Designed miniproteins, single chains, continued (3). Designs and how they scored, part 41

Each design is a single chain, and the fold is of that chain. pLDDT is the mean over its residues in the fold that is shown.

## One batch from the design tools (miniprotein)

Design m9395
Fold by ESMFold2-Fast:
Structure m9395 (fold): chain A 62 residues (1-62)
Amino acid sequence: SASVIREVAEIMGISPSTLSRRLREAAALGPVGIGAAVAELREVISDEELLERVRELLETMA
């Protein structure tokens, strides 16, 4: 899933390590944190397939 992190980080203009940290923090909050993180990403990312890949990644990190 490193490719998902890289793609999303590039769209957001941040480093992959910064995004990884934020996503791990969101996953630690469980379904509420995962839902909030995906909703925030949807504000900048219109690719729903990429957002689904992010949700799957967060679920594996939880």
Scores: mean pLDDT 82

Design m9396
Fold by ESMFold2-Fast:
Formats: C-alpha cells, structure tokens, sequence
Structure m9396 (fold): chain A 68 residues (1-68)
C-alpha cells in the first residue's frame, strides 16, 4: 500500500474501495479518508495520509506475538 495507490482509490468505485479495505484489513471509512488526503496532494494532507497509513499498519503488526 502506497500513497499513490491510495490516491487512485479516491476516484475508484465504492466496491473497489471496499475490496481494498478488506484486502488491507482496515475500515472503508479509514480507507476513504486516506485516499482523499493522498489524492489532494498538499503536503499537509499527504502527511495526514501517511500518519493514518502508519497507524493502520501498526494496528496490523500489533496482532503478531511480540516478546519484550
């Protein structure tokens, strides 16, 4: 998952957004937010999209068993 892929999803159909959200293990609402921010392309919105992407990936990684 990259910011460019997220930007492309901003113009995709609702079914494509749902399929991508399922594939990446995130909610459709989160995916839509990230996609819109990435598609806008401003430094502020790209940074927000990157933050949301990092949070989503961190959530996924936290499922893995990890010893301190």
Amino acid sequence: MTLDELAALATASAEEQRAAAERWGISVATLREMARLAADGSPENVARAAELLAAALGERLSFAPEAP
Scores: mean pLDDT 70

Design m9397
Fold by ESMFold2-Fast:
Structure m9397 (fold): chain A 93 residues (1-93)
Amino acid sequence: SLNEMIVEVADLAVETINLVSPYLSDEELEKLKKLIDEFIEAARNKDVKKAEESLEELKKLFEENKSKLSDEAKKAMEELLKKGEEVIKYLKE
């Protein structure tokens, strides 16, 4: 179940990165990829605190760039963040 949720996050991350890449600088795109990788690693290690920290930084990056994104890219980011929250809830059980 946790592995299935992590795969869903990884799949949504690939889709989201493709949708946001035209709107982000190279530096912001690398930061996005790094934060996603850190979240996935924390989830695999069942490190709730690090997963929460990575998700909060992803939320900040989204809010900073939200005005630049297409509606499709915004929805993809929102779905990715929602799945991240579901993973954290699962880890706390």
Scores: mean pLDDT 88

Design m9398
Fold by ESMFold2-Fast:
Structure m9398 (fold): chain A 52 residues (1-52)
Amino acid sequence: SQKDIESLSTKAGMLTLASNSSKFLGEDKSAKELLAKAKEIDAKKKQLIAQQ
């Protein structure tokens, strides 16, 4: 649904912001893991869009 897609977009954005914060603190491993999670959520969002 559109609402689910919007929710996933918000969550991916929040994870990207958290990744940027971790990078600023020099926590490269945490930053990469958070960015990877954001990409996984974005991929799930694209899958839902393709199924509607």
Scores: mean pLDDT 81

Design m9399
Fold by ESMFold2-Fast:
Structure m9399 (fold): chain A 100 residues (1-100)
Amino acid sequence: MKEEIKKLIEEASKKIIEILEKLNLTDSVKRVRELEKKALEYLEKGDIEKAIELMEKMFVYAITRTAELLGSTEEGKEAIEEIKKIGKEFGDKVKELLKK
């Protein structure tokens, strides 16, 4: 479970970072990496709930920041929808793991 959740955190974070890098949101990339690191640190300590909370905070941050800077552009709108999809897929996969 812990190793599987770690992979989900790393995969979701990587996808978010790739989107933000494509949009040239360098400061946002740095913030996402900081949130990923904290989520992984809490997961290592066995605080799964806090790790998930930090990932949810990461998705909200990425959506909000993209909307503020690029929300009126087609690229920004597409990125927001893609980030929402990544967040939903992460949440669904985590819930499935926690049912075992």
Scores: mean pLDDT 87

Design m9400
Fold by ESMFold2-Fast:
Structure m9400 (fold): chain A 73 residues (1-73)
Amino acid sequence: PITPEQFALGAAGAGYAGREALARGRKLSREEATELVRKGNELALQEGKAPKAEVTEASVEAGVELLEAMGLA
């Protein structure tokens, strides 16, 4: 099961990717969503905007699922 810290990291990445989807004016592909969530997770950790957690496939997948639920991927 995913930890709350990994979910919070995924949510931060989803926020980054969601802003990019809105800037592009279209839904992201699964590949784009995965890459942008991963990038957003890394940036959130580097900037200290998320609790320290590993960028795992679980955290990336959680972010992509959030984008899908919002209709952005």
Scores: mean pLDDT 77

Design m9401
Fold by ESMFold2-Fast:
Structure m9401 (fold): chain A 66 residues (1-66)
Amino acid sequence: SSKEEKIKKLIDDLNKKSRDIENQLISLTNDRKQGGDSSVVDQKIDDLTKEWLQTYADYAAEIEKI
């Protein structure tokens, strides 16, 4: 059905965005380990984590509309 197609496309797009954010978080976590006490790296990790949660919330809301 068209509803199933829309949901599948949203899940595929969410998976791609989630993977990109996860890769960025892994990179920043590695930078954090090397930098030790870097507040700048900690802020970037926090900002990316908030972006990740917002991305999931946005996609959940779009799926709910179907």
Scores: mean pLDDT 81

Design m9402
Fold by ESMFold2-Fast:
Structure m9402 (fold): chain A 83 residues (1-83)
Amino acid sequence: SMQDVVDQFNTTVQQSQQLIQQLQQSTDPRVVQLGQRMSVRLSDITIQGQDAYRRGDMTTVQRLLRQVQGMVNYLRSVIQSDQ
């Protein structure tokens, strides 16, 4: 349903935020800088998602959800490598 897509988007954004916060706690300054860049990207995606939702453009919301899901997978791989 439309509500399920929105709920997934919001949950995945929150997961991405938590992972970015973990990157920013790294002792490697390159990992901290990556976290900062990912924070900016996530902010842009969130704004685009809210604008698409207000316009009823659920195709764009679904596309952005896939982008955030990819970001979560990438961030998890970085955290595992930083361990």
Scores: mean pLDDT 89

Design m9403
Fold by ESMFold2-Fast:
Structure m9403 (fold): chain A 92 residues (1-92)
Amino acid sequence: MEDIEKKKKLMEIAMRLATGEMTIEQAAEEIEKVTGEKLDPNMTKDELLDKIVEQLKKLGATDKEIELFKKTFQGDFVATREFGQILKEREK
């Protein structure tokens, strides 16, 4: 079981939520599929961010990866690319 795959899934969910391709409710449902834990359907965007950060930390994410993830969640395209590169580098 590879933690890196779960990190990639969580980043994809965050990016789609940030771009408006996904609602808060849809993002919560997708996070439930990745984590196996049921989330509150009335969860706020900030609460979803906290849940994603908790899961990333559980999967061994560094403070740098968490910072880049938060910027990605806010729609920072450069941070999204940098986070993807870090995940790829850690697979090697």
Scores: mean pLDDT 68

Design m9404
Fold by ESMFold2-Fast:
Structure m9404 (fold): chain A 70 residues (1-70)
Amino acid sequence: GEELRELAEELGRVGKMSEEETEELYRAALAKDLEGLERLLVRAVITNRLSDEQVKKLEELFKKIKELLA
């Protein structure tokens, strides 16, 4: 529920994603579309030229989402 939305919003912030991209991420998470989630995160890393520190934070948040979806 709410925890999943909070994690998606935090991923959006760290990934410098738009509100639309963050909502797309949340929908992928709700659908348990792990492949779609990974694609969106890879897109953010490339498009927004994220630092190694930001990528590490995204990986940690993605792990938390996967744990919630288990």
Scores: mean pLDDT 84

Design m9405
Fold by ESMFold2-Fast:
Structure m9405 (fold): chain A 113 residues (1-113)
Amino acid sequence: SLSPEVQAFVKKHRPKILKAIRDAFVEIEKLVKEGKSDDEIVETFANRFKELLDEIKKEAKSKEEYRALVDFALGQAFLELTVLEVEGLISRETRLKILNKMSEIAYEKLKEV
């Protein structure tokens, strides 16, 4: 479904997105170990995700490139959050709160493009 140009754009930026998500994952693990509240964890993740989507927007030359990278970032973050829940680092309830907030942010950012 993606054009070769859009696929090449995603491939080029994939390492940066994976690093940003990994760094956020490490930050969330630290906050959990420090006993931070669910609200602080959700807000921290939301802020990092907003920053990532704003960075992607600056690099994208088309709406299609932006949407494809946002979809990739959202999918990867969903996977990493599932790993955090399975490993017992966050509750299912916390994971769902983060996922709902990320989906809301992605929807609003995609609506602006």
Scores: mean pLDDT 84

Design m9406
Fold by ESMFold2-Fast:
Structure m9406 (fold): chain A 92 residues (1-92)
Amino acid sequence: SALQLVREAAERARRRLVEAGVPEEEARAAIEELTPLLVADPQAALRRVVQSGDELHLLAVLEFMAELARVAVEEGIPPEELLQGAQAEFRA
């Protein structure tokens, strides 16, 4: 499932934030807030985060996109197709 792969990328990103010194609950909250926004429209989500000046949210977006790219390579699927598939599953 594309949505399951996106959720795996989100969980990997959360772990990366904790490894970088972000408190567990703050990392979880940032990823939970940003994941549906990034799945729906990654460009709009990035613009929103940049405009907010929230460094934690910016780091969370970057870690999520990096882990999504890794999952896409592991599965042999373009990241754009993973996001589109997750969007379709989320609305079904």
Scores: mean pLDDT 84

Design m9407
Fold by ESMFold2-Fast:
Structure m9407 (fold): chain A 90 residues (1-90)
Amino acid sequence: MEKLVKEIVEKAKELGLSSDDLFLAADIVETQGLNRDSFRKALSHLPQSVVDKFHNFVVSVFDELTKTYPVGEAHRLLVEALRKAGELLS
């Protein structure tokens, strides 16, 4: 978890995402999963290229988690990591 949270914080800083953007992403992943259109709608204040890069990153993180954890646990861990990363950016 610690390592994953740091990776999300670093990616957010690279792409210029705020803590509020990470909290919005966590809510979308929790309620709507990894749907690209849901990310684009929730983060519509950001350039689409930035949203798509962040979405690709979040999908890659989920794919890595599913190598170790069942899908439901991987989903829960990803949501928790996004929220913790948002707290660290605030």
Scores: mean pLDDT 87

Design m9408
Fold by ESMFold2-Fast:
Structure m9408 (fold): chain A 93 residues (1-93)
Amino acid sequence: MSSNLAARVSALLLIMAGVGPMTVSEVADFLDVSQATASRILNELVKEGLVERRRDAAGRPLYSVAGEHEPLPLGPVDLSRSREVRERELKLQ
């Protein structure tokens, strides 16, 4: 029951990482769904610990990536990881 949600989560997290914190309205627009559906998806992401929900000074709910510190790589975002892997490989000769 989580494969489709995981794919949507990955896309949403990449957008949040690139754009910064997003409102429910912006997430709804991105996913082409109602704000109620976007809020439900975001609540699931918060429950999974992938997204953090906060409120700004205006009381507006903001959602950001809860941990840019995941054990699995999400693609070629950090080239320093490739450098560390190559450095370790050269040491393990």
Scores: mean pLDDT 64

Design m9409
Fold by ESMFold2-Fast:
Structure m9409 (fold): chain A 55 residues (1-55)
Amino acid sequence: SAAQALKRGQNALQAGEALGNPEAIAYGRKALEYAKQGDAAKADAYVAKASELVG
């Protein structure tokens, strides 16, 4: 759901910020943007990209 995608995007952004990884932060922000638009599939794709960087 969009609400779950929003939560996942927020978590990805926070993880990127905690590690100071600018690429992960950018992907987390993009995930939140798509989640707010109701596009959970695109949001989840960007969450996955951010997660690969924060390991």
Scores: mean pLDDT 81

Design m9410
Fold by ESMFold2-Fast:
Structure m9410 (fold): chain A 66 residues (1-66)
Amino acid sequence: SARAEALREEGERHAAEGRPGLAAEHYLKAMGIDPSDEATWRALAEVLRTLGREDAAAVLRAHIGP
C-alpha cells in the first residue's frame, strides 16, 4: 500500500532525526494498514529497543521470528 509505505518512510525519517517515539507511532500506523510487511515489524522492534521498550520489541520479534 502506498499509504503504508509513506508512513514507514516518515517513521524512518523521524528515527534518523532522533525522534524514536514519533518513528514508533508511524510504524504502528503502517502495520495497521499492512501487517504483512516484515520490514516495518523489524523497524518498529529496533526503535522500541532504542526507547528502552525491550519487552515490546521481544514480543514483535517472536511474532516474525529472529
Scores: mean pLDDT 80

Design m9411
Fold by ESMFold2-Fast:
Structure m9411 (fold): chain A 64 residues (1-64)
Amino acid sequence: SREELLEEMRRLMREAGLSDEVIDRVLALLEQGRGEGAATLLQSAGVPADVLERLVELIRELLA
């Protein structure tokens, strides 16, 4: 479900060491349907490549 996808994303972002402020910005972009903007923010925040790939997959599922 959407709620389960959002919870998995929040967990992955926290485990990657992102601040709550950055996590909230990513989630706000996703609520606006801005998947590309969310992915760009995650990349600029220095998320490891394997975690970034998984987050991008979840973004695609969320916005489908």
Scores: mean pLDDT 86

Design m9412
Fold by ESMFold2-Fast:
Order: sequence, then C-alpha cells, then structure tokens
Structure m9412 (fold): chain A 68 residues (1-68)
Amino acid sequence: DLEEKAEEAFNSLPAEDQKKLFEKVEEMKKQGKSDEEIIKELVEFLKSLGMSEELAKIVAERLVKLFE
C-alpha cells in the first residue's frame, strides 16, 4: 500500500524537515500558488531528502489537502 509507505516515509523524516514541509505549504498558500505548483515544489523538496518520486507525490498531495 503506497499510502501506508508514504505515511511511514513522512514519519521517518526528522521533525525539523516535517515542520519545514508544513511551513512551505502554508507560505505557498499565502502566496496564492495553485495546488499543482505547491505539489511540484513539495515533491522536489521531498526528493532532496531522499524520498522516491512516487512516495513524494503521495505525501505532497496529502499535505496540500490538509490546508484546503
């Protein structure tokens, strides 16, 4: 289950990186960026932390949905 793996991958990130992800979503929403643009930025950040693109997409979509 990719959803379970994505949740596990997010929870395995350092607390500082989890906080940065939430702050990035909030900042981009305040800037008026679209959900598509936010997901793209989050995926690149998550990939820089060693997450696969498939898991990063699921994590990014979930994070954006939390701020809807």
Scores: mean pLDDT 83

Design m9413
Fold by ESMFold2-Fast:
Structure m9413 (fold): chain A 59 residues (1-59)
Amino acid sequence: MMDREKKIKDLVVDAVLNLYTYEEIVKKAEEYGLTKKELEEVIRRIASFLQVSVADIKA
């Protein structure tokens, strides 16, 4: 459980700092073994941090 939360946090930070595209975020989530629900949580956290909508990240 803690390792999953760490992977979610690491991916959020990495995506924000490196300006990952949605496709890159999906690929990294798959590499980390994250579920679809955990991927949606990553996207939600990035959207919240950048003050944009989830739809804006997926565009």
Scores: mean pLDDT 79

Design m9414
Fold by ESMFold2-Fast:
Structure m9414 (fold): chain A 68 residues (1-68)
Amino acid sequence: DEEKLIKEAIEEFEKLVKEKSEKEILEYIESLTGDKMNEKEKILKGILLLYINDPEALKKLIENLKKK
């Protein structure tokens, strides 16, 4: 389900930020291509792009999603 996929994508995002450098995260984003991405990877790419470009908006988004 989409809510479960979003939760899993957030957990994977938190793991990536904890375990990987910003350079490794950027390389991971570049490795994600539209035609090869599953639904979770598409959500994760959006989260990672938001993390790099607007971390405050990402924080608010995660807080709203975890409130369920």
Scores: mean pLDDT 75

Design m9415
Fold by ESMFold2-Fast:
Structure m9415 (fold): chain A 122 residues (1-122)
Amino acid sequence: SREERRREIAERARRIFRERFPDVPVPPNPLLTFALTVGVYGLLELKGELEKAAEVLAEELGVSVQELSDFLDWALETMSPADLDALSVGIAAMTAAFNAGASVREALRAAADAILAHLAAA
């Protein structure tokens, strides 16, 4: 079913996040973790550490680039306003850390910490 497939994609994204960044805390909402995983793959490409990040992530998730894009659109439409605010705070923290010369991993850690702090305050 579509619901089973979406659960599988989110679970695989969480696994990739954990395996690639074992020192970074995982957000509790699987859709937040998925969106943050997409963001960090884009940051790896921007840093020159990864080419064709969307294609690589899609392959690692076992999906097409189109299915990855469709799932991201669905995730952003499905997340609550509070989760979207947390994601926005996380992306701002990640961008600020990256612009300050942080590694991709350090920038992702800043994003995850900001998301968790925002959710704890809500």
Scores: mean pLDDT 87

Design m9416
Fold by ESMFold2-Fast:
Structure m9416 (fold): chain A 74 residues (1-74)
Amino acid sequence: KEEEIEKLKTEIENLKKQRDSDLADGEAYLAEQEAIVSPAVRAKLRAEFDAYSQRLIDETNKKIKELEEKIKKL
């Protein structure tokens, strides 16, 4: 049981790291593109990225919650 809890905790930590890395990479890419494009295109890119980021956060949080519930049942 202790080994299973440790594995699930490691999986949660990896999901958080992956999410944070993906969001940071996306922000860096968006910032680079925003420097090159017109103001109208910039606003559209930001809105699209915000929608993408929200979905990524929601999906990752859902997975983490499922893993936390598994730990709770052990």
Scores: mean pLDDT 82

Design m9417
Fold by ESMFold2-Fast:
Structure m9417 (fold): chain A 61 residues (1-61)
Amino acid sequence: MSLEELVERMKAVAGPEMQAELDYALAVVKDPSASEEQKAAARQGIETLAALFEGGGVDVR
């Protein structure tokens, strides 16, 4: 699964605050002017949100 695909899946079930955070992080990853450190931090942020969403008991299935 791509990072973009992961973000889209999370946004489908996420609240507005998490959707905004995911959009911001993905924008940083896609920004050609962002540093490698900023891109790495944004990827880590998306992965952390994904782990919290899955592990935090927010199971809608």
Scores: mean pLDDT 74

Design m9418
Fold by ESMFold2-Fast:
Structure m9418 (fold): chain A 94 residues (1-94)
Amino acid sequence: DAAATAALSAANTALAQGDYSAAIANANTATTSSDNKIKAAAYLTLASAYFQLGDYTAAIANANKAIANATAAGDSVAISAASALLAAAKAAKA
């Protein structure tokens, strides 16, 4: 999905630049993909952006969605990355 891939790239660029509002907007667009691997990456970007904003509740929710989509895609690397972020967000919230 070219549109979802482009949105994910824009989201990751925005995240790297500290533009968390643009990262969230573009990552939300990428979650509309039919590709579970793209959806997993998009939810991981959302979780990262919310974590950086201190919204640990939203970070936890999106990390769980990233794990679910990564599991459906069979992507063990993405499962590990999302699980690590989930643990960090839970620790920060507690």
Scores: mean pLDDT 88

Design m9419
Fold by ESMFold2-Fast:
Structure m9419 (fold): chain A 75 residues (1-75)
Amino acid sequence: MTDEEADALFAQLDPNGDGTITREEALPFLRTLAASLGVEDPEALLQRADKDGSGTITKEEFKALLEELRARRAA
């Protein structure tokens, strides 16, 4: 997945343009992606990304999650 693809997907999840999305908004997308990559428990990945416990994911953290899913696939 390219940065442009990640940006487009994030924009769909964050229509207000706040630059953040909730864990609940990100979860369905990550579940679908994780299933296609053979990675279990995308909820644990979201929990790990939300280090401050804010319940929100920034665009940068979202891109990092996509990178982590790809790395887990390769492992």
Scores: mean pLDDT 69

Design m9420
Fold by ESMFold2-Fast:
Structure m9420 (fold): chain A 69 residues (1-69)
Amino acid sequence: MERVLRLAVEAAYAVLKGKLSREEAVAFLSQVTGLPREEAARLLDRAAAVIREAGGDLERALETVLAEA
């Protein structure tokens, strides 16, 4: 679970920085986790919310996710 959440946060951060499209990030998470695209999209959206709450700081977002796991 923790590894999946970390990957989702990293993917959401890449979308925020313009390195990946949302569609590319969803496809990546679906392939790596084995989740359906709809579930991967929800995971990405939740990870994006965590990054927003961390003020856009990737390290702080990862610490938050790992503490909740």
Scores: mean pLDDT 78

Design m9421
Fold by ESMFold2-Fast:
Structure m9421 (fold): chain A 79 residues (1-79)
Amino acid sequence: SMSVERLKEEIRRAAEVAIESEDEVVQLVAIDEIYRIAKESKDEEVRRVAIEELRRVARESTDERVRERARRAVEELEK
């Protein structure tokens, strides 16, 4: 398995892609990647960082579909 620190870095990088990309599909894929990393690692710190970064995407994205996908991912991770 990847180290917790590496997974946190991957999550932060994916969040930047989700906010800054001009391609909606690329942004949505980045959100799904954050969700996948959090679910597969099962580490509480990785999950916490994923939720924090997904909430940032939901706040900072100008794309309604991207914001909604990020909010849904947060809800699923908080179950």
Scores: mean pLDDT 87

Design m9422
Fold by ESMFold2-Fast:
Structure m9422 (fold): chain A 95 residues (1-95)
Amino acid sequence: SMEELRELSQKIRDLLLQAEDAIANGDLDGAIEYLEQAIELLRQMKELFPEIADILDEAIDYLEKAREALRNGDIQTAMEYLRQARDLLLEAVRS
């Protein structure tokens, strides 16, 4: 349902905000862990809502790229990918 979609979206967005907070505090390992949790929930969301699978796949791809950027210490690139993933997730639920 749209309500279940919005609840999952909110949980994922909360994890992305926690990742951004971790980055701001220099906790890159913590940020990566939050992104891994967000990716797992996005994969669950794809199984429940196949009609938006394409946009969720794009969001997952951005979070995987953000995780790799964080592992390389590229904070600016990671923050850009995080923003793209968040914007895609918001668009997916604004139908």
Scores: mean pLDDT 87

Design m9423
Fold by ESMFold2-Fast:
Structure m9423 (fold): chain A 76 residues (1-76)
Amino acid sequence: AKKKKEELLKKALELEIEAGVYYVQAGVYLTLAELYEKRGEFEKAAEYRALADRYRAQADALLARAEELRKEAEKL
């Protein structure tokens, strides 16, 4: 039914928005890592790179779930 398809697409969109927030935060951490690296503060740079990687991984997981829901919706 069209309604079930719309519900799946709405859930996918919610996950995509959440992933977007994680990607923005990952970008902020990556920028901070690059700034500290440029200043020779390699330990702080490594810490922020690790945070960026973690937030990116979380965003990627959310997008993968959203893609699954979109594929389910396309079958309806």
Scores: mean pLDDT 88

Design m9424
Fold by ESMFold2-Fast:
Structure m9424 (fold): chain A 82 residues (1-82)
Amino acid sequence: SKEELEKRIKEVNDEIKKLADDFWAKHQALVDKMEAARKAGNTEEAAKYEAERNKLVDEGIDKLTKLMKERLELEKQYEAAK
């Protein structure tokens, strides 16, 4: 039903928000560690945290892309039900 589609769209939107909140918290923690390592002159540790940050970004983009595709499909189903 239309109401079920609205509920599912809201659930996907909540998942996107949680993904974004989790991403920014983890990203900030890695940036803080990277800057602390740079300030200490520890180039190897700074490079390690930069690599972990890049991996976090890549994984975040993949997860967001999947959720956005799911939302788009649900929105299309909702419009078709009008």
Scores: mean pLDDT 87

Design m9425
Fold by ESMFold2-Fast:
Structure m9425 (fold): chain A 65 residues (1-65)
Amino acid sequence: DEIMREASEAMLEIRAAVMGFKVVSVEDGEITIRAEGMPEEEKQRMLEELNALAEKLGLKPVRLV
């Protein structure tokens, strides 16, 4: 359902932003993010949490640039 996909995308986008990632784009169930000034260990842990949420929501894996 397109409406449910859009709601899921919005939820993941908000979570990424709260985690300190910059959201670059949101398109067709895929969210692209950028991490600047974030320690590598924290970046890896938060990216894993974000991908777990994406999987739970039925979205594509998060793309990091």
Scores: mean pLDDT 82

Design m9426
Fold by ESMFold2-Fast:
Parts: C-alpha cells; sequence; structure tokens
Structure m9426 (fold): chain A 74 residues (1-74)
C-alpha cells in the first residue's frame, strides 16, 4: 500500500481544521486506522504524525497527533 506523503496528510488535516478541530481529529484517526490495517511501518506512521504535530494549527489536533505517536511507539 502506498504511504501518503506527510505533506498530503498535513493539507488534508488543515482543510478539515477549517471546518472544525473535531473534523481534523476524525480525519487523522481514519487515516491512522487505514495505515495500521495496511501494514504501514511504524516508523513511517510516526514520521507523518510528527509532521502533523509540528505544523497543525489546532492545539487539540497537535495533542492528538502526539497521543497517536505514543500509542504507536508503546
Amino acid sequence: MPVPSAEEVLERVLAAEAESPAAAVETLLQLYSHWLAGGVPREEIIAILERVAAESRSPGVRAYARFLIRETEE
């Protein structure tokens, strides 16, 4: 399964943030679930989430991305 670029994910999350922070969190969760089901390597998932956590405009979305990083690392 091709991994979407961190830039594409960031654009999608930022577009969802324009609607609401809840929509951005939902988008990120759906993408995360698809990556896990698709067998995307943990290191690649973490790299994408680190980019979202660094550049997202919503404190809640950034916190959620950091939460998912911790869940992925265990």
Scores: mean pLDDT 77

Design m9427
Fold by ESMFold2-Fast:
Structure m9427 (fold): chain A 83 residues (1-83)
Amino acid sequence: DSRKETAIKLLENLYKQMPKDASTEEFVEMIAEMMNFKLTKNEETGDIILEGTQNGQKLTLVIPKDASVEETVEKLKELIKNS
């Protein structure tokens, strides 16, 4: 699927363009803005929640507060592949 391949390449390019000291939260905020996803934070756990819509289906991704940027990129790639 060329759309999924394009999305994955875009995600990889964004990761490469991030400042060396950028936080996981800053990266996720950038992705949320780019994809028009809603970003919320669970105040009790510190987990970051991304909510969006693709092909009429609601998508939700939960990113643990202790996740690295690299782990977050891998989770997002998996979400794109499985959507």
Scores: mean pLDDT 74

Design m9428
Fold by ESMFold2-Fast:
Structure m9428 (fold): chain A 58 residues (1-58)
Amino acid sequence: TDAEKAVEALRAGKVDEAARYAERSGILTRDQVRALYDTFGGERTAEIVRRRAAKLAA
């Protein structure tokens, strides 16, 4: 899914790709992904994206 691609991109340090996939999935805006990455780094941002994707899918 786009959410899974966002998580993979965040772990790989590809924040622009991650932001695009997260926006496409409706989880977060690109600006929100960038802000989270700048604050928490890739691994924590990936966790946040995964949790939000799970809530949206449920």
Scores: mean pLDDT 82

Design m9429
Fold by ESMFold2-Fast:
Structure m9429 (fold): chain A 82 residues (1-82)
Amino acid sequence: SAQALAQQTLAQIDRITADTLALMAGSSPEAAAVIAAGAEFEIDQLTADALKQLTSQSPELAQQVRDHAARAKARIRAALRA
């Protein structure tokens, strides 16, 4: 279902974000930047894939996935500035 796909996508974004932040915290600034870039790319690919199905089935769930991905990337970017 659209709800199940959205929930799974949100959970995957959360896992990538948590794993990325943990890995960045233990890394050099140079390594953290590369890790962050890779995570943002992966989040963007997951989001794009989910939106292929969600955009026509539930605009509201599509927007939730977009907003969640944007917040996840903002958290990763904030960690690079800390």
Scores: mean pLDDT 90

Design m9430
Fold by ESMFold2-Fast:
Structure m9430 (fold): chain A 85 residues (1-85)
Amino acid sequence: DRKKKIQEAVMLFLEAITNTTDEEVIKLIESAIEALGNEDYQSALRYATKALELAKEMYKKNPSENIKKAIEYLQRAIELLREIL
């Protein structure tokens, strides 16, 4: 069910936000959630992908369990979005 996948992706994005303090990553995830609310799934995927790239760069500089979790949540959310596109 597309609606259930969207709701699960939103929950995963919220989990990612709780596992990062980086304002740019948070803003990109918030933009992805807003795009999903507007049924703009392509923009949601683009914002989420940028957030993932930035989170991976942060992990390379200063590895932490929280950033690793944020990356895992973002990857799972992106996978769900790709299934509905």
Scores: mean pLDDT 89

